# Ledger of designs, part 36: designed miniproteins, single chains, continued (3)

Each design is a single chain, and the fold is of that chain. pLDDT is the mean over its residues in the fold that is shown.

## One batch from the design tools (miniprotein)

Design m9227
Fold by ESMFold2-Fast:
Structure m9227 (fold): chain A 84 residues (1-84)
Amino acid sequence: SFAEELLEWMIKRFGESTVERLFKLAESLKTLEEIEAELQAGKAARNSYRLLLTLAAAIRFMEKGDESAKPLAEEAKAELERLG
């Protein structure tokens, strides 16, 4: 699935232990509205950490069947790639 592909991308880029920590921290983002707010804040601040939390949270929502999170995950990944 796309969520699985994103998870693999994160693990290859940041390492498994970092990704596990990010997913735990991303549990603080409880709604799609909170994920969208975190995405916009991360983009405005050019903050890789906020973008990583956004991506982890969006992947969690997609794994639970909420496809509305897919565009948020795609945008967070694209912003992370732009930042390097």
Scores: mean pLDDT 88

Design m9228
Fold by ESMFold2-Fast:
Structure m9228 (fold): chain A 87 residues (1-87)
Amino acid sequence: MGMTPEEVVTEFVRFLLQDYSPEEVRKALEVAKETFGSGDLNKVVAKAEEAGVPVDLALSVYNLMERATITPGVTVDKVVEWALEAI
C-alpha cells in the first residue's frame, strides 16, 4: 500500500528537519552510511560523537537506512541520494 521507499525516506528527512539543521542531517547520513552493515550500534554511537552529531539523530538515520534497504533494489547509496534531495 501506498508509499514508495523514496517517499518514506523523503517524509522522514522532512520530519528530522523540523528539529535539526540540514548540516546535522547531512552529517548523520555520512555516519549512518560509513557504519551501515556493521550490525554494531556502538560503532554508530562512536562515529556520531567523533563527527559532533547528536547520537539520537545518528541512530534515527541508521534505523531509516535499515528499514528502507529491506526493500529489494534499495541500496544505502539510493537512500543517501533521496535523503540529500529532500534537504
Scores: mean pLDDT 81

Design m9229
Fold by ESMFold2-Fast:
Structure m9229 (fold): chain A 79 residues (1-79)
Amino acid sequence: AERARAELARARELLQKAVDYLKSGNYPEALKTAKQALEEAERAGVLAHIDGDTALLNEAQRLIKEAEEVIKKAEEKMK
């Protein structure tokens, strides 16, 4: 549980940083950071599943979707 929460906290922190890069027009860094947030959220989801923690699993899935949205927006701005 603690490890899943720690990975989830990192995912949230990286996602916020990716959003900040997106707002500042730094699309390459936004894309890179959002992909890192996605990886951490996916890892948190795996750990939450192993722990049987449905609430953490749902939160991880939410962060995955938010990271995917930032990735799409950054990619769109770079074309």
Scores: mean pLDDT 85

Design m9230
Fold by ESMFold2-Fast:
Structure m9230 (fold): chain A 76 residues (1-76)
Amino acid sequence: SLLLKIEEMIKRAEQLAKEDLAAGAKAYYEVSDYLISLGLKLIQSGGQPPSLPELFIQLGNEAKAKADELAKQIAA
């Protein structure tokens, strides 16, 4: 299931962030890239409700914000 894959990717990033800020930041950037790419592909393919690709892009932006926060903690 796509939703299970997304859930597992987010849980992995959360767990990595608890152990290693750099590994967590990297994992959240990977989640962000995956979700934004998926959202854009769904827009290009057409046919689905606009809310679905919008949700994936929103989740991807939230993952990027989390990665940026962790990266700032490493740089400080």
Scores: mean pLDDT 83

Design m9231
Fold by ESMFold2-Fast:
Structure m9231 (fold): chain A 86 residues (1-86)
Amino acid sequence: MREELLEATRKAVEAALEATKLLGDAYIKLSDPAEGAAKKAALLAETEAFNKEALRLAEEDPEKGLQAAIRHLVDLARELAEARAK
């Protein structure tokens, strides 16, 4: 169980990073190039910080860590879908 939850958390944080890159690219297309690049950099830094915290939480409580990682991924996926629909 613990190992499986940690693997799932790792996959979720990897997916969140990829979703963040795609969201950043969408912002570059929708914004001034300099503003879009700054937004992408900020989003990547936020996702990296969140991923580190989610993985740390998963070491203490694997279920809570996984829940945090999945919630963040779902929020990113929703925002990406909204940005792409525009």
Scores: mean pLDDT 81

Design m9232
Fold by ESMFold2-Fast:
Structure m9232 (fold): chain A 80 residues (1-80)
Amino acid sequence: MPSPEQLELEIELSLVTMALSVAKLAVKRGIKIPEEELEKWIERARAVKERAEALGDRESAERAEEIIRELEEIREKLRK
């Protein structure tokens, strides 16, 4: 069974994955996301990546990095 830390990581990773899905849907619908909200999601995704790396969970760290990248691309696109 996974450790309590691994379970917390999986929950947090799921939450930032949902946040990315919501952000993508908002962009597709032309809905403006507040920059401060998007920044909070990026910060949370970075925390998830750091925890995954600390636990040696390469797969989760790679997934978190992809989420960070996509959220940063959405942020940059919305600034233009």
Scores: mean pLDDT 83

Design m9233
Fold by ESMFold2-Fast:
Structure m9233 (fold): chain A 64 residues (1-64)
Amino acid sequence: SEELKKLIKERQKWAEENRFKILEEYFKLVEKIKEENKDAPKEEQNKILIEKIAEFNVKVHKER
Protein backbone atom coordinates (compact mmCIF):
# COMPACT_ATOMS: atom_id res chain seq x y z
CA SER A 1 0.00 0.00 0.00
CA GLU A 2 0.99 3.64 -0.46
CA GLU A 3 0.86 4.23 3.31
CA LEU A 4 3.24 1.32 3.94
CA LYS A 5 5.74 2.70 1.41
CA LYS A 6 5.67 6.10 3.17
CA LEU A 7 6.25 4.49 6.60
CA ILE A 8 9.22 2.50 5.26
CA LYS A 9 10.80 5.65 3.79
CA GLU A 10 10.26 7.61 7.02
CA ARG A 11 11.81 4.81 9.10
CA GLN A 12 14.84 4.58 6.78
CA LYS A 13 15.32 8.37 6.93
CA TRP A 14 15.06 8.33 10.75
CA ALA A 15 17.58 5.48 11.05
CA GLU A 16 20.03 7.21 8.67
CA GLU A 17 19.72 10.58 10.46
CA ASN A 18 20.27 8.99 13.89
CA ARG A 19 23.30 7.03 12.63
CA PHE A 20 24.84 10.23 11.22
CA LYS A 21 24.10 12.11 14.47
CA ILE A 22 25.89 9.45 16.56
CA LEU A 23 28.94 9.51 14.27
CA GLU A 24 28.96 13.34 14.26
CA GLU A 25 28.78 13.44 18.08
CA TYR A 26 31.61 10.89 18.27
CA PHE A 27 33.93 12.92 16.02
CA LYS A 28 33.04 16.18 17.80
CA LEU A 29 33.86 14.51 21.13
CA VAL A 30 37.26 13.32 19.85
CA GLU A 31 38.14 16.77 18.49
CA LYS A 32 36.96 18.50 21.68
CA ILE A 33 39.12 16.22 23.86
CA LYS A 34 42.16 16.83 21.62
CA GLU A 35 41.64 20.61 21.74
CA GLU A 36 40.99 20.77 25.52
CA ASN A 37 44.05 18.61 26.22
CA LYS A 38 46.45 19.89 23.53
CA ASP A 39 48.94 21.08 26.19
CA ALA A 40 48.97 17.69 27.94
CA PRO A 41 51.50 14.93 27.14
CA LYS A 42 50.44 12.49 24.40
CA GLU A 43 50.11 9.64 26.92
CA GLU A 44 47.73 11.71 29.08
CA GLN A 45 45.71 12.77 25.99
CA ASN A 46 45.34 9.10 24.95
CA LYS A 47 44.24 8.11 28.48
CA ILE A 48 41.55 10.83 28.56
CA LEU A 49 40.43 9.96 25.03
CA ILE A 50 40.04 6.25 25.89
CA GLU A 51 38.04 7.09 29.03
CA LYS A 52 35.71 9.53 27.24
CA ILE A 53 35.15 7.19 24.29
CA ALA A 54 34.29 4.37 26.71
CA GLU A 55 31.72 6.64 28.42
CA PHE A 56 30.26 7.61 25.02
CA ASN A 57 29.97 3.94 23.96
CA VAL A 58 28.07 3.07 27.17
CA LYS A 59 25.69 5.99 26.51
CA VAL A 60 25.10 4.95 22.86
CA HIS A 61 24.51 1.27 23.73
CA LYS A 62 21.75 2.29 26.17
CA GLU A 63 19.75 3.62 23.17
CA ARG A 64 19.49 0.32 21.30
Scores: mean pLDDT 74

Design m9234
Fold by ESMFold2-Fast:
Structure m9234 (fold): chain A 76 residues (1-76)
Amino acid sequence: MTEEERERQLELLREGLGLVMAIARLRGDEEALAAVRAIVAKTGDTTPERIAERYLREGVSLEELEERLLELNEEI
């Protein structure tokens, strides 16, 4: 795996974590939200949190977020 491939995989993982956080917030799933926050906290990277906040601010629906997560998982 090249450095470019690693960077792309990291970007996909950050996007995925952000989508999972947004989905958990919209579902009111406190356990899922806590689990994802624990993972994000270990990385020291706030990017997934900002991604989640962006999706929620834009008013993206739960169904749309779940579909985007499925599409993203196909690229990983």
Scores: mean pLDDT 79

Design m9235
Fold by ESMFold2-Fast:
Structure m9235 (fold): chain A 65 residues (1-65)
Amino acid sequence: GKVVKVKIVKKPVINLATGKVFKPGEVLTLVDPKVLEDGSITGYLLETGEPVLAGGDGVEILEVK
């Protein structure tokens, strides 16, 4: 799947499974969007398989693989 490394710059990113908030200045490695059991689509997954919502307006893309 597609792997994207991002830096949070403008607004927090939330882990939708745990409710953990990643703050501006943190770097995340994200993988392809995941369809949830209810049919909704999250923005991306963490490498742990946990879904996060990552908006293009709140993160700086550092690397795409």
Scores: mean pLDDT 65

Design m9236
Fold by ESMFold2-Fast:
Order: sequence, then structure tokens, then C-alpha cells
Structure m9236 (fold): chain A 71 residues (1-71)
Amino acid sequence: AEEALEAAERAGARAAVESGGDARAAAQKFIDTLRELGYPAAAEAAERALRESGGDAGAVAKAGQRMLDEQ
């Protein structure tokens, strides 16, 4: 779970750099990476946080981490 969070955070950070600092692109890559690694519940929690916050990458990361920590 911790390794999945680190991989998703690294993928999101890379997407942010590649997009010129687009927080939504970073958040989406974080969500996609969690889903690809087999953590669909964490990806869904992060995706919900993205919708509810209007693009707050910090809220997305916290929601994903919370769900991973509960598994």
C-alpha cells in the first residue's frame, strides 16, 4: 500500500512537470496509477475528492492515502 502511494505520487509529480504545473493533470495521473496498481477503492476515493474539491491535488492525495491506510 505504501509503495503504491509513493508510485502514484511520483507519477503525479511527473505529470505536473510535463503539463507545466497542471494540478488537475497531476491528480488524474495519481488516480490512474492507483487504479493500474490494483487499488480501485483508493482510486475511486481520490477521484471523488477531485470532483468535490474542484481540482485540489492535496485533497486527492489525502483521500487516496486514507483509503490505502484502511486496507
Scores: mean pLDDT 78

Design m9237
Fold by ESMFold2-Fast:
Structure m9237 (fold): chain A 90 residues (1-90)
Amino acid sequence: SFEEFIEEVLKIIREELSKYLSQETVDNVVKRVKEILEKYKDDIEKAISLIHLYIMYVLMAEGVDYDTAVNIANRIAEKIYELYKKKKEE
């Protein structure tokens, strides 16, 4: 279901970002990511692109260097896209 997809995406976000960001910042990112997925439920590839850009900016705002922020955002986006492909083939 779409709700299960959202829950799995939010789990990826929490696991990846908790290594770099405070719990409060992670909770704010999770809330925003959920809003993006719900708004763009009919265009998940666009949602993933927006999530990628948003995560990159949050990481940089919190003092993570550009190359590291790009690598983290790319890893997260790839995990979400692979999850989306798997759910679409079921």
Scores: mean pLDDT 88

Design m9238
Fold by ESMFold2-Fast:
Structure m9238 (fold): chain A 92 residues (1-92)
Amino acid sequence: MEEERLRELEREAEERIKRLEELGNSHPLVSLAVAEALRIIGEELDLELEGVEISEEEKKKLREAQLEIVRSESVRELAEARLRAEKILEEI
């Protein structure tokens, strides 16, 4: 179920935040959110390079998911936004 994947993503985010704090990062959630948003851009580019046709509506949904990731103020919001982005990419 979707809840299992969400819990997995939350655990991954919490672990990465802890590691970033240990490395002296003052904004670990923001750093992680930016990295995840860039990953979505990379996946969209890979699909276009493989010749996959992405509609304007699908591009808009990916843009909205990217913005939700960047605007995440908690581990849960980041995990939820990432899960939404994964679903959009799977439907393309």
Scores: mean pLDDT 82

Design m9239
Fold by ESMFold2-Fast:
Structure m9239 (fold): chain A 102 residues (1-102)
Amino acid sequence: MLTPEEREALEQMLEVAEKARDEIRKLYKEGKSPDEIIDVLRKAFEEMAAIATKANSPKVQEALKLLAESFRKAETLIRQGKYEEALKVLDEAIEKLREMLK
């Protein structure tokens, strides 16, 4: 079972990930460059890494590792112009975070 501090950190990371996904979808629809879209991913990951560092929990660090892998995959897909596949990878990462909170 999660501690209150672990739950708060994971909930904050979930909010950051959901906002990043929504912003990426918006920028994609507006025809923004891959570099501008990737900047959103990088900033979101930096914010989630800061949350995880503050929480100082092995469970939260494990969640950050899973997000790092998903965000790296999404960046590669964005660079390839595969935006719908990138958004699907982000949706799958968001679902895994939600599962950790149950």
Scores: mean pLDDT 86

Design m9240
Fold by ESMFold2-Fast:
Formats: C-alpha cells, structure tokens, sequence
Structure m9240 (fold): chain A 94 residues (1-94)
C-alpha cells in the first residue's frame, strides 16, 4: 500500500509538470478534466484496496495521456513511465 501511494504521488507530480509544460489550452484542459480526475480516482481505489478499479483507472490515464495534444512528448513519456511502474506495483497486490 505505501509503495503504491508513493507511486501515485509521483504520478500526480508528473501530471502537474505536464500541465505546466503544456503548449495548448486543449492539452491543459485534457490534463485538468480527464487525467487529474483519474489520478484522484486511482489514489482513492488504492486507499480502498480496490486494485481492479485502480488498474482500470491507470489504463484510462494511459489512453488519455497518449491521445493528449499540445503537451511535449518528453513529459508524456514521463507520465506513461510512472503509470507503468504503478501498474506493476498494483499487480503485485492482487
């Protein structure tokens, strides 16, 4: 649980950095309205021990980030790396 929460915090930080680096309003809107809410849902699922929901939210974050325009590829890759690490940690709890 603690490792998963630390990874979720790192993911939230990476999304915040991507928001600051976003070059378009569309990129910022996607991060704010789709990615950040899914990170909150992911963290809530981890806190509740709902690892099936946590994995679903992680997959939704990956899809949203991959489809986001107006965000530099470097920061998108950083978010995707954090999501992958978190998915591996969650799978160990199942």
Amino acid sequence: MEENLELAHELAQAVGEAYAAATTEEGRDTLRNEVFPNVVKLTTAINNGDYDEALRQAEEIEKSVQNTTGVPQEVKDRILEQVERLKEAIKREK
Scores: mean pLDDT 82

Design m9241
Fold by ESMFold2-Fast:
Structure m9241 (fold): chain A 77 residues (1-77)
Amino acid sequence: SAAERRARLAAEARALAALLDSPDPETVVGAIEALGTFGPLLREVYPEAVPRLRALLADPDPRVVAAAKSALEQIGA
């Protein structure tokens, strides 16, 4: 069902958002990129990820900042 698909996508987005707290910058970049692939749907299934991605724009790692900018553009945020 559409509701089951949405619940699965929300759970996936939540798991990816948890990886944003990783001490490994490569893991963080991968999680950001994966969240970006949700596009505008991310704002519907897990809106809490958006302020998390915006916070990463202040990250000291320029790769993390670049990934966050790209993901936010894909999401439309």
Scores: mean pLDDT 87

Design m9242
Fold by ESMFold2-Fast:
Structure m9242 (fold): chain A 70 residues (1-70)
Amino acid sequence: EKEEKVKIYENTLKAIEKDRQKAIERFDALAAASTDPAVRAEYESRKQRVEELADKGIENAKKAMEEAKK
């Protein structure tokens, strides 16, 4: 079942990237629509948080995939 585990992690990587991109696009649109600099700064902070979380998730999934290949 080595191949099945690798596919699960590949799907996890794709899901993380898709969710990251959708969240960033939404926060960018909300920031651009805002007339308040403080609200824009809040969305920029949330984007940074989404990117950090995605990076950690990708790193964890890649490590799990490498272990599954062994």
Scores: mean pLDDT 81

Design m9243
Fold by ESMFold2-Fast:
Structure m9243 (fold): chain A 79 residues (1-79)
Amino acid sequence: MEEEEKRLIEYVKEAIELLKKADRAPVGSFEAVKKEIEDFLKRIEKETGSKSRARVLLFIARQLYVEKKFTDEAIKEAI
């Protein structure tokens, strides 16, 4: 359970970094960033066996990114 929790925290951190890239992407770079997000979601789906989990983790990352909360404690509370 603690090992899985640490892995979920790392997934959320990766998603936050992808959202930072998307937010800062110049005009015309949208397709490349979208592809990175899609590849992230597919990887999480493969590793966790759940499409819903991948989407929930991305949703959590988006909420934390909007709130500017990037600490391990904030991520753990959101999971």
Scores: mean pLDDT 76

Design m9244
Fold by ESMFold2-Fast:
Structure m9244 (fold): chain A 110 residues (1-110)
Amino acid sequence: SPEIKKLIKELIEEVKKTIRELREAQKNKASREEIEKILIEGMKKIQEIVSELEELAPDDPATKKVREVVLEMKEKLLDLIYNKASAEELIAVLEETRRKLEEILKELEE
């Protein structure tokens, strides 16, 4: 579905944007509170796109895979926030999430 592919591409771009904002915050020596704010805002936007995908195609295998990837991301990020993990550890989870989403997109394009 072209519409499913479009939403997955938008989701990947939002993950990439959150990574860029976190790396910029690291470079500028931002506070822990500022880093967490960027992450929480990014997670909200990611969840909004996932909700659009679930509304469009709830039973599609790609939607189910995206939902599982984003749920794993959220669980890992919340655990890292609770344990006061480094910004690099938060970015690593987002980079893993980006790779998994790109793999799902590739399967839909082949």
Scores: mean pLDDT 90

Design m9245
Fold by ESMFold2-Fast:
Structure m9245 (fold): chain A 82 residues (1-82)
Amino acid sequence: APTREEMLKRKEELEEEIKRLRAELEKLGLSEEQIRNAIGPTPEQSKLALEYGILEGLRLIIDGVLKVIEENERRRLKRLLE
């Protein structure tokens, strides 16, 4: 199973990739709505926006897993303090 440390490292790597893709999309003049909908004026731009969306989705999944780990550890500690 992935450890908290491994998940944090994955999150940092994804955040760096997301920042790079975001900067590329902004340089191409894509609007926030175009990025969100993964619809650009060219197929190449649409693909780049889709890749950004996929990485954002993976980051949200990792964030969700980290929150579940933290919540489960918090619940365990609360039970031990009874």
Scores: mean pLDDT 77

Design m9246
Fold by ESMFold2-Fast:
Parts: C-alpha cells; structure tokens; sequence
Structure m9246 (fold): chain A 91 residues (1-91)
C-alpha cells in the first residue's frame, strides 16, 4: 500500500540520518594525522578542526545537525522527512 511504502521511505530517512550522525561523530573523533591518511586536504582539515572547536561534544554535533534540519525545513524540505530525521537525532 501507499502508506506502507511511505513508512519504509521515512524509516530509510531515519536510518540515513543515524548513519550520517555516526559518520560525523567518527570524523570529528579523528586526529589531523588520521584525516590526512584518509586523503583530506589541508583546507578540509582546517574546516574539520574549526567544526570540532565549535562542536566539542556529541550534544553540540547533534544540535548543529538539528539546526541544519530547521534550515532545510525553512527552505522547503518536506515536514515528514524533517520529522523522521529529527526523531533519529533525538535517540
């Protein structure tokens, strides 16, 4: 049914959001040397260090992602997609 398909789509959004949060937490946990080993440019490393300085905790990173979702909602992202992503970040 359309309702079942829609539920699966929102579940996929929630899973994708959790994976993105885990990836962000993993990346901000990396040292400069580890980022270089992954092929990151000096400019990318500088941006990562600035982000870490502004968002030193998991809660700060979650808050930054929630703020990005608020901006996306204002920019016209579908409310149900935003809600699924917000719920995933609050877990």
Amino acid sequence: SAAEQRRRELEAVAEGTRNALEAALWLVGLSVDELRALGASDAAIARAEAFKAAHPTEEDIRAALLEALDEAERAGLEPAVVAAAREALAA
Scores: mean pLDDT 76

Design m9247
Fold by ESMFold2-Fast:
Structure m9247 (fold): chain A 91 residues (1-91)
Amino acid sequence: MEYALEAGEYALKAAKEAIKAGGNPTEATAAAMSGAGAEFSARLGDLIEAGRSADGAAKSAKKAAESSGSEEAKKYAEKAEEYARKALEAA
């Protein structure tokens, strides 16, 4: 549960920093929406769906960060990817 929540939180932080740096708003929005989905599924106890949503959030956060050139966004996206992996392994 905690891993999917952490992945969603870091994906949202990456998305915010990416938008501030002029990154891709579609990927940033996708990261935030998938992160919210990961939290929702985790709170319902659906760890498989939480892990899938966390993985989607991390992938979109990475694309947003890469498009922005923001080192801060990249650091948050890397943390989102780490926690998304842990969420999938825990499911």
Scores: mean pLDDT 82

Design m9248
Fold by ESMFold2-Fast:
Structure m9248 (fold): chain A 88 residues (1-88)
Amino acid sequence: MEEELKEGIEAIEKLVGKEVAEEVEKLLKEKLEAEKAGDEEKKKEIEEEFLKTVQRKLLLELGIKTEEEVEKDIANLEKLKEKLEKEL
């Protein structure tokens, strides 16, 4: 559970940056508390806020990924393309 939360936050940090990751961590902790309490209404409210926060940052500030992750993806694609061209 705590490990799962940490992994989720790290993934979000790589995707949308540290600022949004901190906000998401707070929302995920609230979701976990609501889930323990059996508060389905609160859980759904937090899930909606979580999705809205991530979507907003992706669309308005970062697109799909952070600059660092985009650079890493481009480097991986470049290496894959080079390897494919050598085998063709």
Scores: mean pLDDT 64

Design m9249
Fold by ESMFold2-Fast:
Structure m9249 (fold): chain A 120 residues (1-120)
Amino acid sequence: MAEELKKKFGEYLKSIEDKLDYLYKLFNATVPFDPRLHGVDLSVMVALFLVQEFLGEVLGIKNPAAQEVVKLLVTLGYDEKQARQAYFLMLAPLGEKRLVSFEEFKEAVKEVAKRFGVEL
């Protein structure tokens, strides 16, 4: 059920506060560009990243299909066009080396968490 999935994702979000520095390094290795320059909201890209980490670490799902990840983001309340664009940008990153700052990353993580009733 979508409600059970939202609850599990919320519990995962509560667990990451002490790991934000590690997640930021991993995020910048995966997204070595500023998604806002490509029409993607930073909160959507961070949500996509955190959902993939959640699927791998909590549910043991490796390399989920693009359509299923996009559908999951839509189920979690994100815009389909934004979610799809974020996913394709993550798979085929442009050669730009303009990283999101740690402070911007933390604020985007807080915005994602707030959508699930989690205060970080």
Scores: mean pLDDT 78

Design m9250
Fold by ESMFold2-Fast:
Structure m9250 (fold): chain A 77 residues (1-77)
Amino acid sequence: MPEPETEEARELLKKGEEYAVLGIIAESQGDIEAAKKYYELAIKYYEEFLKKFPDAPPAEHVKKNLEKLKERLKELE
């Protein structure tokens, strides 16, 4: 059964997902500055997760989400 390797891994994923959602909400409201900051935070937490837990079961999913967030951030630049 796939599960987070540690509580730290779970926390990093949760924060990454939370900031990604906040970024999408800010973007939908036209708050581009807030959207950029939230996407940057989501990217930071996902990159930290992949750096510390590269072989964890959700790593491939995190990589795909990270790519999408980077594309969204680039569109706002």
Scores: mean pLDDT 80

Design m9251
Fold by ESMFold2-Fast:
Parts: C-alpha cells; structure tokens; sequence
Structure m9251 (fold): chain A 69 residues (1-69)
C-alpha cells in the first residue's frame, strides 16, 4: 500500500506539464493527452524512486511516451 506524498504530487505535476509542452511543440497529428502524460510521469517517477536511481527517470519517460503513441 502506498501513501500519497506532497513531494511526489508536485514533481509529477511539474513533469506532466513539461511533457505536455513538448507534445505541443512537436505538434504531432495525435498528441498525447494530459491523462496519458500524467500516467507516464507517474509510472516513471515510481520506478525511479523504487530503484533509487534518478537516471532511470528520463529514459523511462521517453520509453513510456513511445508506448502510448
């Protein structure tokens, strides 16, 4: 069972906004939805936190973004 944390929510939100901005800048025909971006950031953040390795965060986001497309 996981407990919600303010730090996790704040970090997740900031990164979701950043990814949404990237999606807008690329102007793809099928941009990622806010929900998809939030899901990707959450999964990447959780995995990186569990591993204790922040370097996994960025490549996980990229991989998950590709899978959502």
Amino acid sequence: MKLPSVEKLTGEFSLAVALSTINTSLAPEKPLSEEQVRKIVREATEKAQESGDASLFDPLIDELVEKEL
Scores: mean pLDDT 59

Design m9252
Fold by ESMFold2-Fast:
Structure m9252 (fold): chain A 61 residues (1-61)
Amino acid sequence: MAAEEALKAALAGDLERAAEIIREATGSSYSAAMAAAGQIRKEGTLEAAEKAVRSLQEAKA
């Protein structure tokens, strides 16, 4: 998963880049990816990033 790359982008303050990485990895909508990017930035952990990406992948299945 692109969770590590999304976390790095979110922590750098680039939520748009983090959302783009999440969309590419999960196929989610931009709004869902942006919400996930914001949550990842707020929590600031790899575990949170992995959980967010996993949840979006499962929601699409």
Scores: mean pLDDT 79

Design m9253
Fold by ESMFold2-Fast:
Structure m9253 (fold): chain A 73 residues (1-73)
Amino acid sequence: TLRGEEAARLAERAVRRAMEKLGKERVSALEILQAESDDPGGASMVGMAMRDAGLSLETELSAEEVRELVLTA
């Protein structure tokens, strides 16, 4: 499992790409997985960080919020 800045960067990238594809400012881990099949690692990092924070995978987060969760996990 990746940690720190590298994990945060991958997660943030996956969120931003999903936001662009879906036209949304906040996306869930499930939406990221569906929208970004070419970056499953990023989606997995988001899901793992949300699980560690006690959040549902359906919870919608911004790129900045995901970065904070990954850095504090």
Scores: mean pLDDT 73

Design m9254
Fold by ESMFold2-Fast:
Structure m9254 (fold): chain A 94 residues (1-94)
Amino acid sequence: GEEKLKKAEKALKEGKYEEAVELALEAAKSKDRVIQLKALSLLQKIKDAGKKELVEEALKKLTKSKDKDVQLAAAGLLSELGNEELAKEAVKKV
């Protein structure tokens, strides 16, 4: 969890956005809520760097999470990206 989050932050700083998204997605699957929330924040930063489509695919995977808080947070981020339909579908599954 935490080691993958640190590697994701390093990849983001180095402009390795695809690697950063993959590592952040793996960190978001952690059972540690603090690591999950930090991973979601890192995905927001990657989106802000102009990698919207890459982040949307990662968030879509997180909407299938068994953790309802992670699922709702991912749905909220998808709504902010203009994918209201995907966000609505994720909320219906909670």
Scores: mean pLDDT 72

Design m9255
Fold by ESMFold2-Fast:
Structure m9255 (fold): chain A 61 residues (1-61)
Amino acid sequence: MKIVTLKPGYTPKDIEDLIKELGGEILSYDEKTRSALITELSEEDEKELMKSPAVEEIKDA
């Protein structure tokens, strides 16, 4: 699984469509840390997600 940290002012809705297009799913979200737990993505799909202005970092869960 991956953890996606969102930039301040963004919500899971800002990345939901992109994650879905990449074949992933949002499993949970922690508003306090702005961190979404998502299903595993390929390295190429992770790089595509990182291009989103909403994404601060992605790391392994």
Scores: mean pLDDT 84

Design m9256
Fold by ESMFold2-Fast:
Structure m9256 (fold): chain A 103 residues (1-103)
Amino acid sequence: SKREEAEEILEQMLEIGENPQPLEKIAEIIERAERLEDEVLEVMRERGFSEAALATFRQLFEIFRRLGLSPEEVARLMLGEAPEELKEAVRRAAAELAGVPLL
């Protein structure tokens, strides 16, 4: 079911933050999370994540969509392997969505 897949995706996303993962594996997880964004958000809500955390999750995927990033490019950002220009573009998009000046 989509819910079972969304639960697996959330667990795998949390694992990326704690343990090193290969680029290909991170890209696969990101691709699946983007396809099931609403289901992952619902699982997060059911697990007691705050509305602020849910908003942050939505904003991250909105930034990636606005910049036209592939799952591989997102994975490179997470591994610190992205060019500085891409990192700056992500920071600017995040600031625009949050209404925060970049100074």
Scores: mean pLDDT 77

Design m9257
Fold by ESMFold2-Fast:
Structure m9257 (fold): chain A 101 residues (1-101)
Amino acid sequence: SELEKLVEERRKEIEKQYEEFVSDPAALDAFIDAIVDYLLERFPGREADILKLPDSELRRIIEHAAVELGLPYPLVQRLLEDHGDEILARVKARLEARIAA
């Protein structure tokens, strides 16, 4: 069916975007920096409150922030599935450094 074809074409495009994203370490670094900047701008002075959230809730907030920053939802879901632990750890480290400064 035409719908199945469109779904498959979109999947291939997301897969291409994912491979381009993960092949560039600077892209992941820029992603983490953009998420932290978004959180600091939208929730000023709330760094300690964000750090107290369960990992599941922090992941959800990161997912929302990434979509608001213009990344396609399926791409964000795959990044968090494959690199979620690293992304969460690095976001937490940046927020902790902000509190300590």
Scores: mean pLDDT 82

Design m9258
Fold by ESMFold2-Fast:
Structure m9258 (fold): chain A 78 residues (1-78)
Amino acid sequence: SGGDAAKGKELFKEKGIGDSHKFDGKGGTRGIDLTTRKGGNRTFSDEEIFDMLKNGIPGTIVPALGLSDQEAKDIVAA
């Protein structure tokens, strides 16, 4: 909690994260669905998603985006 879901949706689009997740969880073993918080065989916590948004996910289409802590929290809330 502490994120703004509406602002997170706009940041998702503006930062190109929406382009990276435009396959809506169809990213296979390389992506995490930020909407459902599922990746592979598990659901990821808000803290794990926050860390991935800040640092990127190696071997996926999600790079480290230079997000502020608040921007990452807003996206997690979306």
Scores: mean pLDDT 57

Design m9259
Fold by ESMFold2-Fast:
Structure m9259 (fold): chain A 73 residues (1-73)
Amino acid sequence: SLEEEIARVKAELERAQARYEELKTKDPSDPEVQAEMARVEAEIAELEARYSKLQDELDKRNFEKVIEEIKKK
């Protein structure tokens, strides 16, 4: 379901954010740390965009249900 997909993306986002916070405790001058941080930042941005899009779809679906219920009355 859409709700299940949102929950999955949120869990993935939380894991990526935790990894990013861990990387911030490492040596910022290390090129391997810099490369990994860039990768995780890109992953977070992609997951945030996906989460926003899925949330918009859920809001649209809920709005359509409300309109349909009003029409039934």
Scores: mean pLDDT 82

Design m9260
Fold by ESMFold2-Fast:
Structure m9260 (fold): chain A 82 residues (1-82)
Amino acid sequence: GIEKIFDLSYELQNVIKELVVLLKKNPSELSQKLKELFSKFGLKLPSTLSISSLKNLVSKVSPSKLEELLLELKKIINEISS
């Protein structure tokens, strides 16, 4: 339903904010993991990562793949935060 899309969008925005914070601590490893992940969705990672550029990338992902993307992004955050 529309509620699920709203919840996914809200969670994705929160994950994007957390990723940008982590990029300041471990830019090389996080950039590599994000490049590999977005490549699986047929998307090229921009040379400069910001909240705006990451939101733009996420907007290009089909709605049917947003949940998969969210889970993979959360996994990357957990791996880097450990």
Scores: mean pLDDT 77

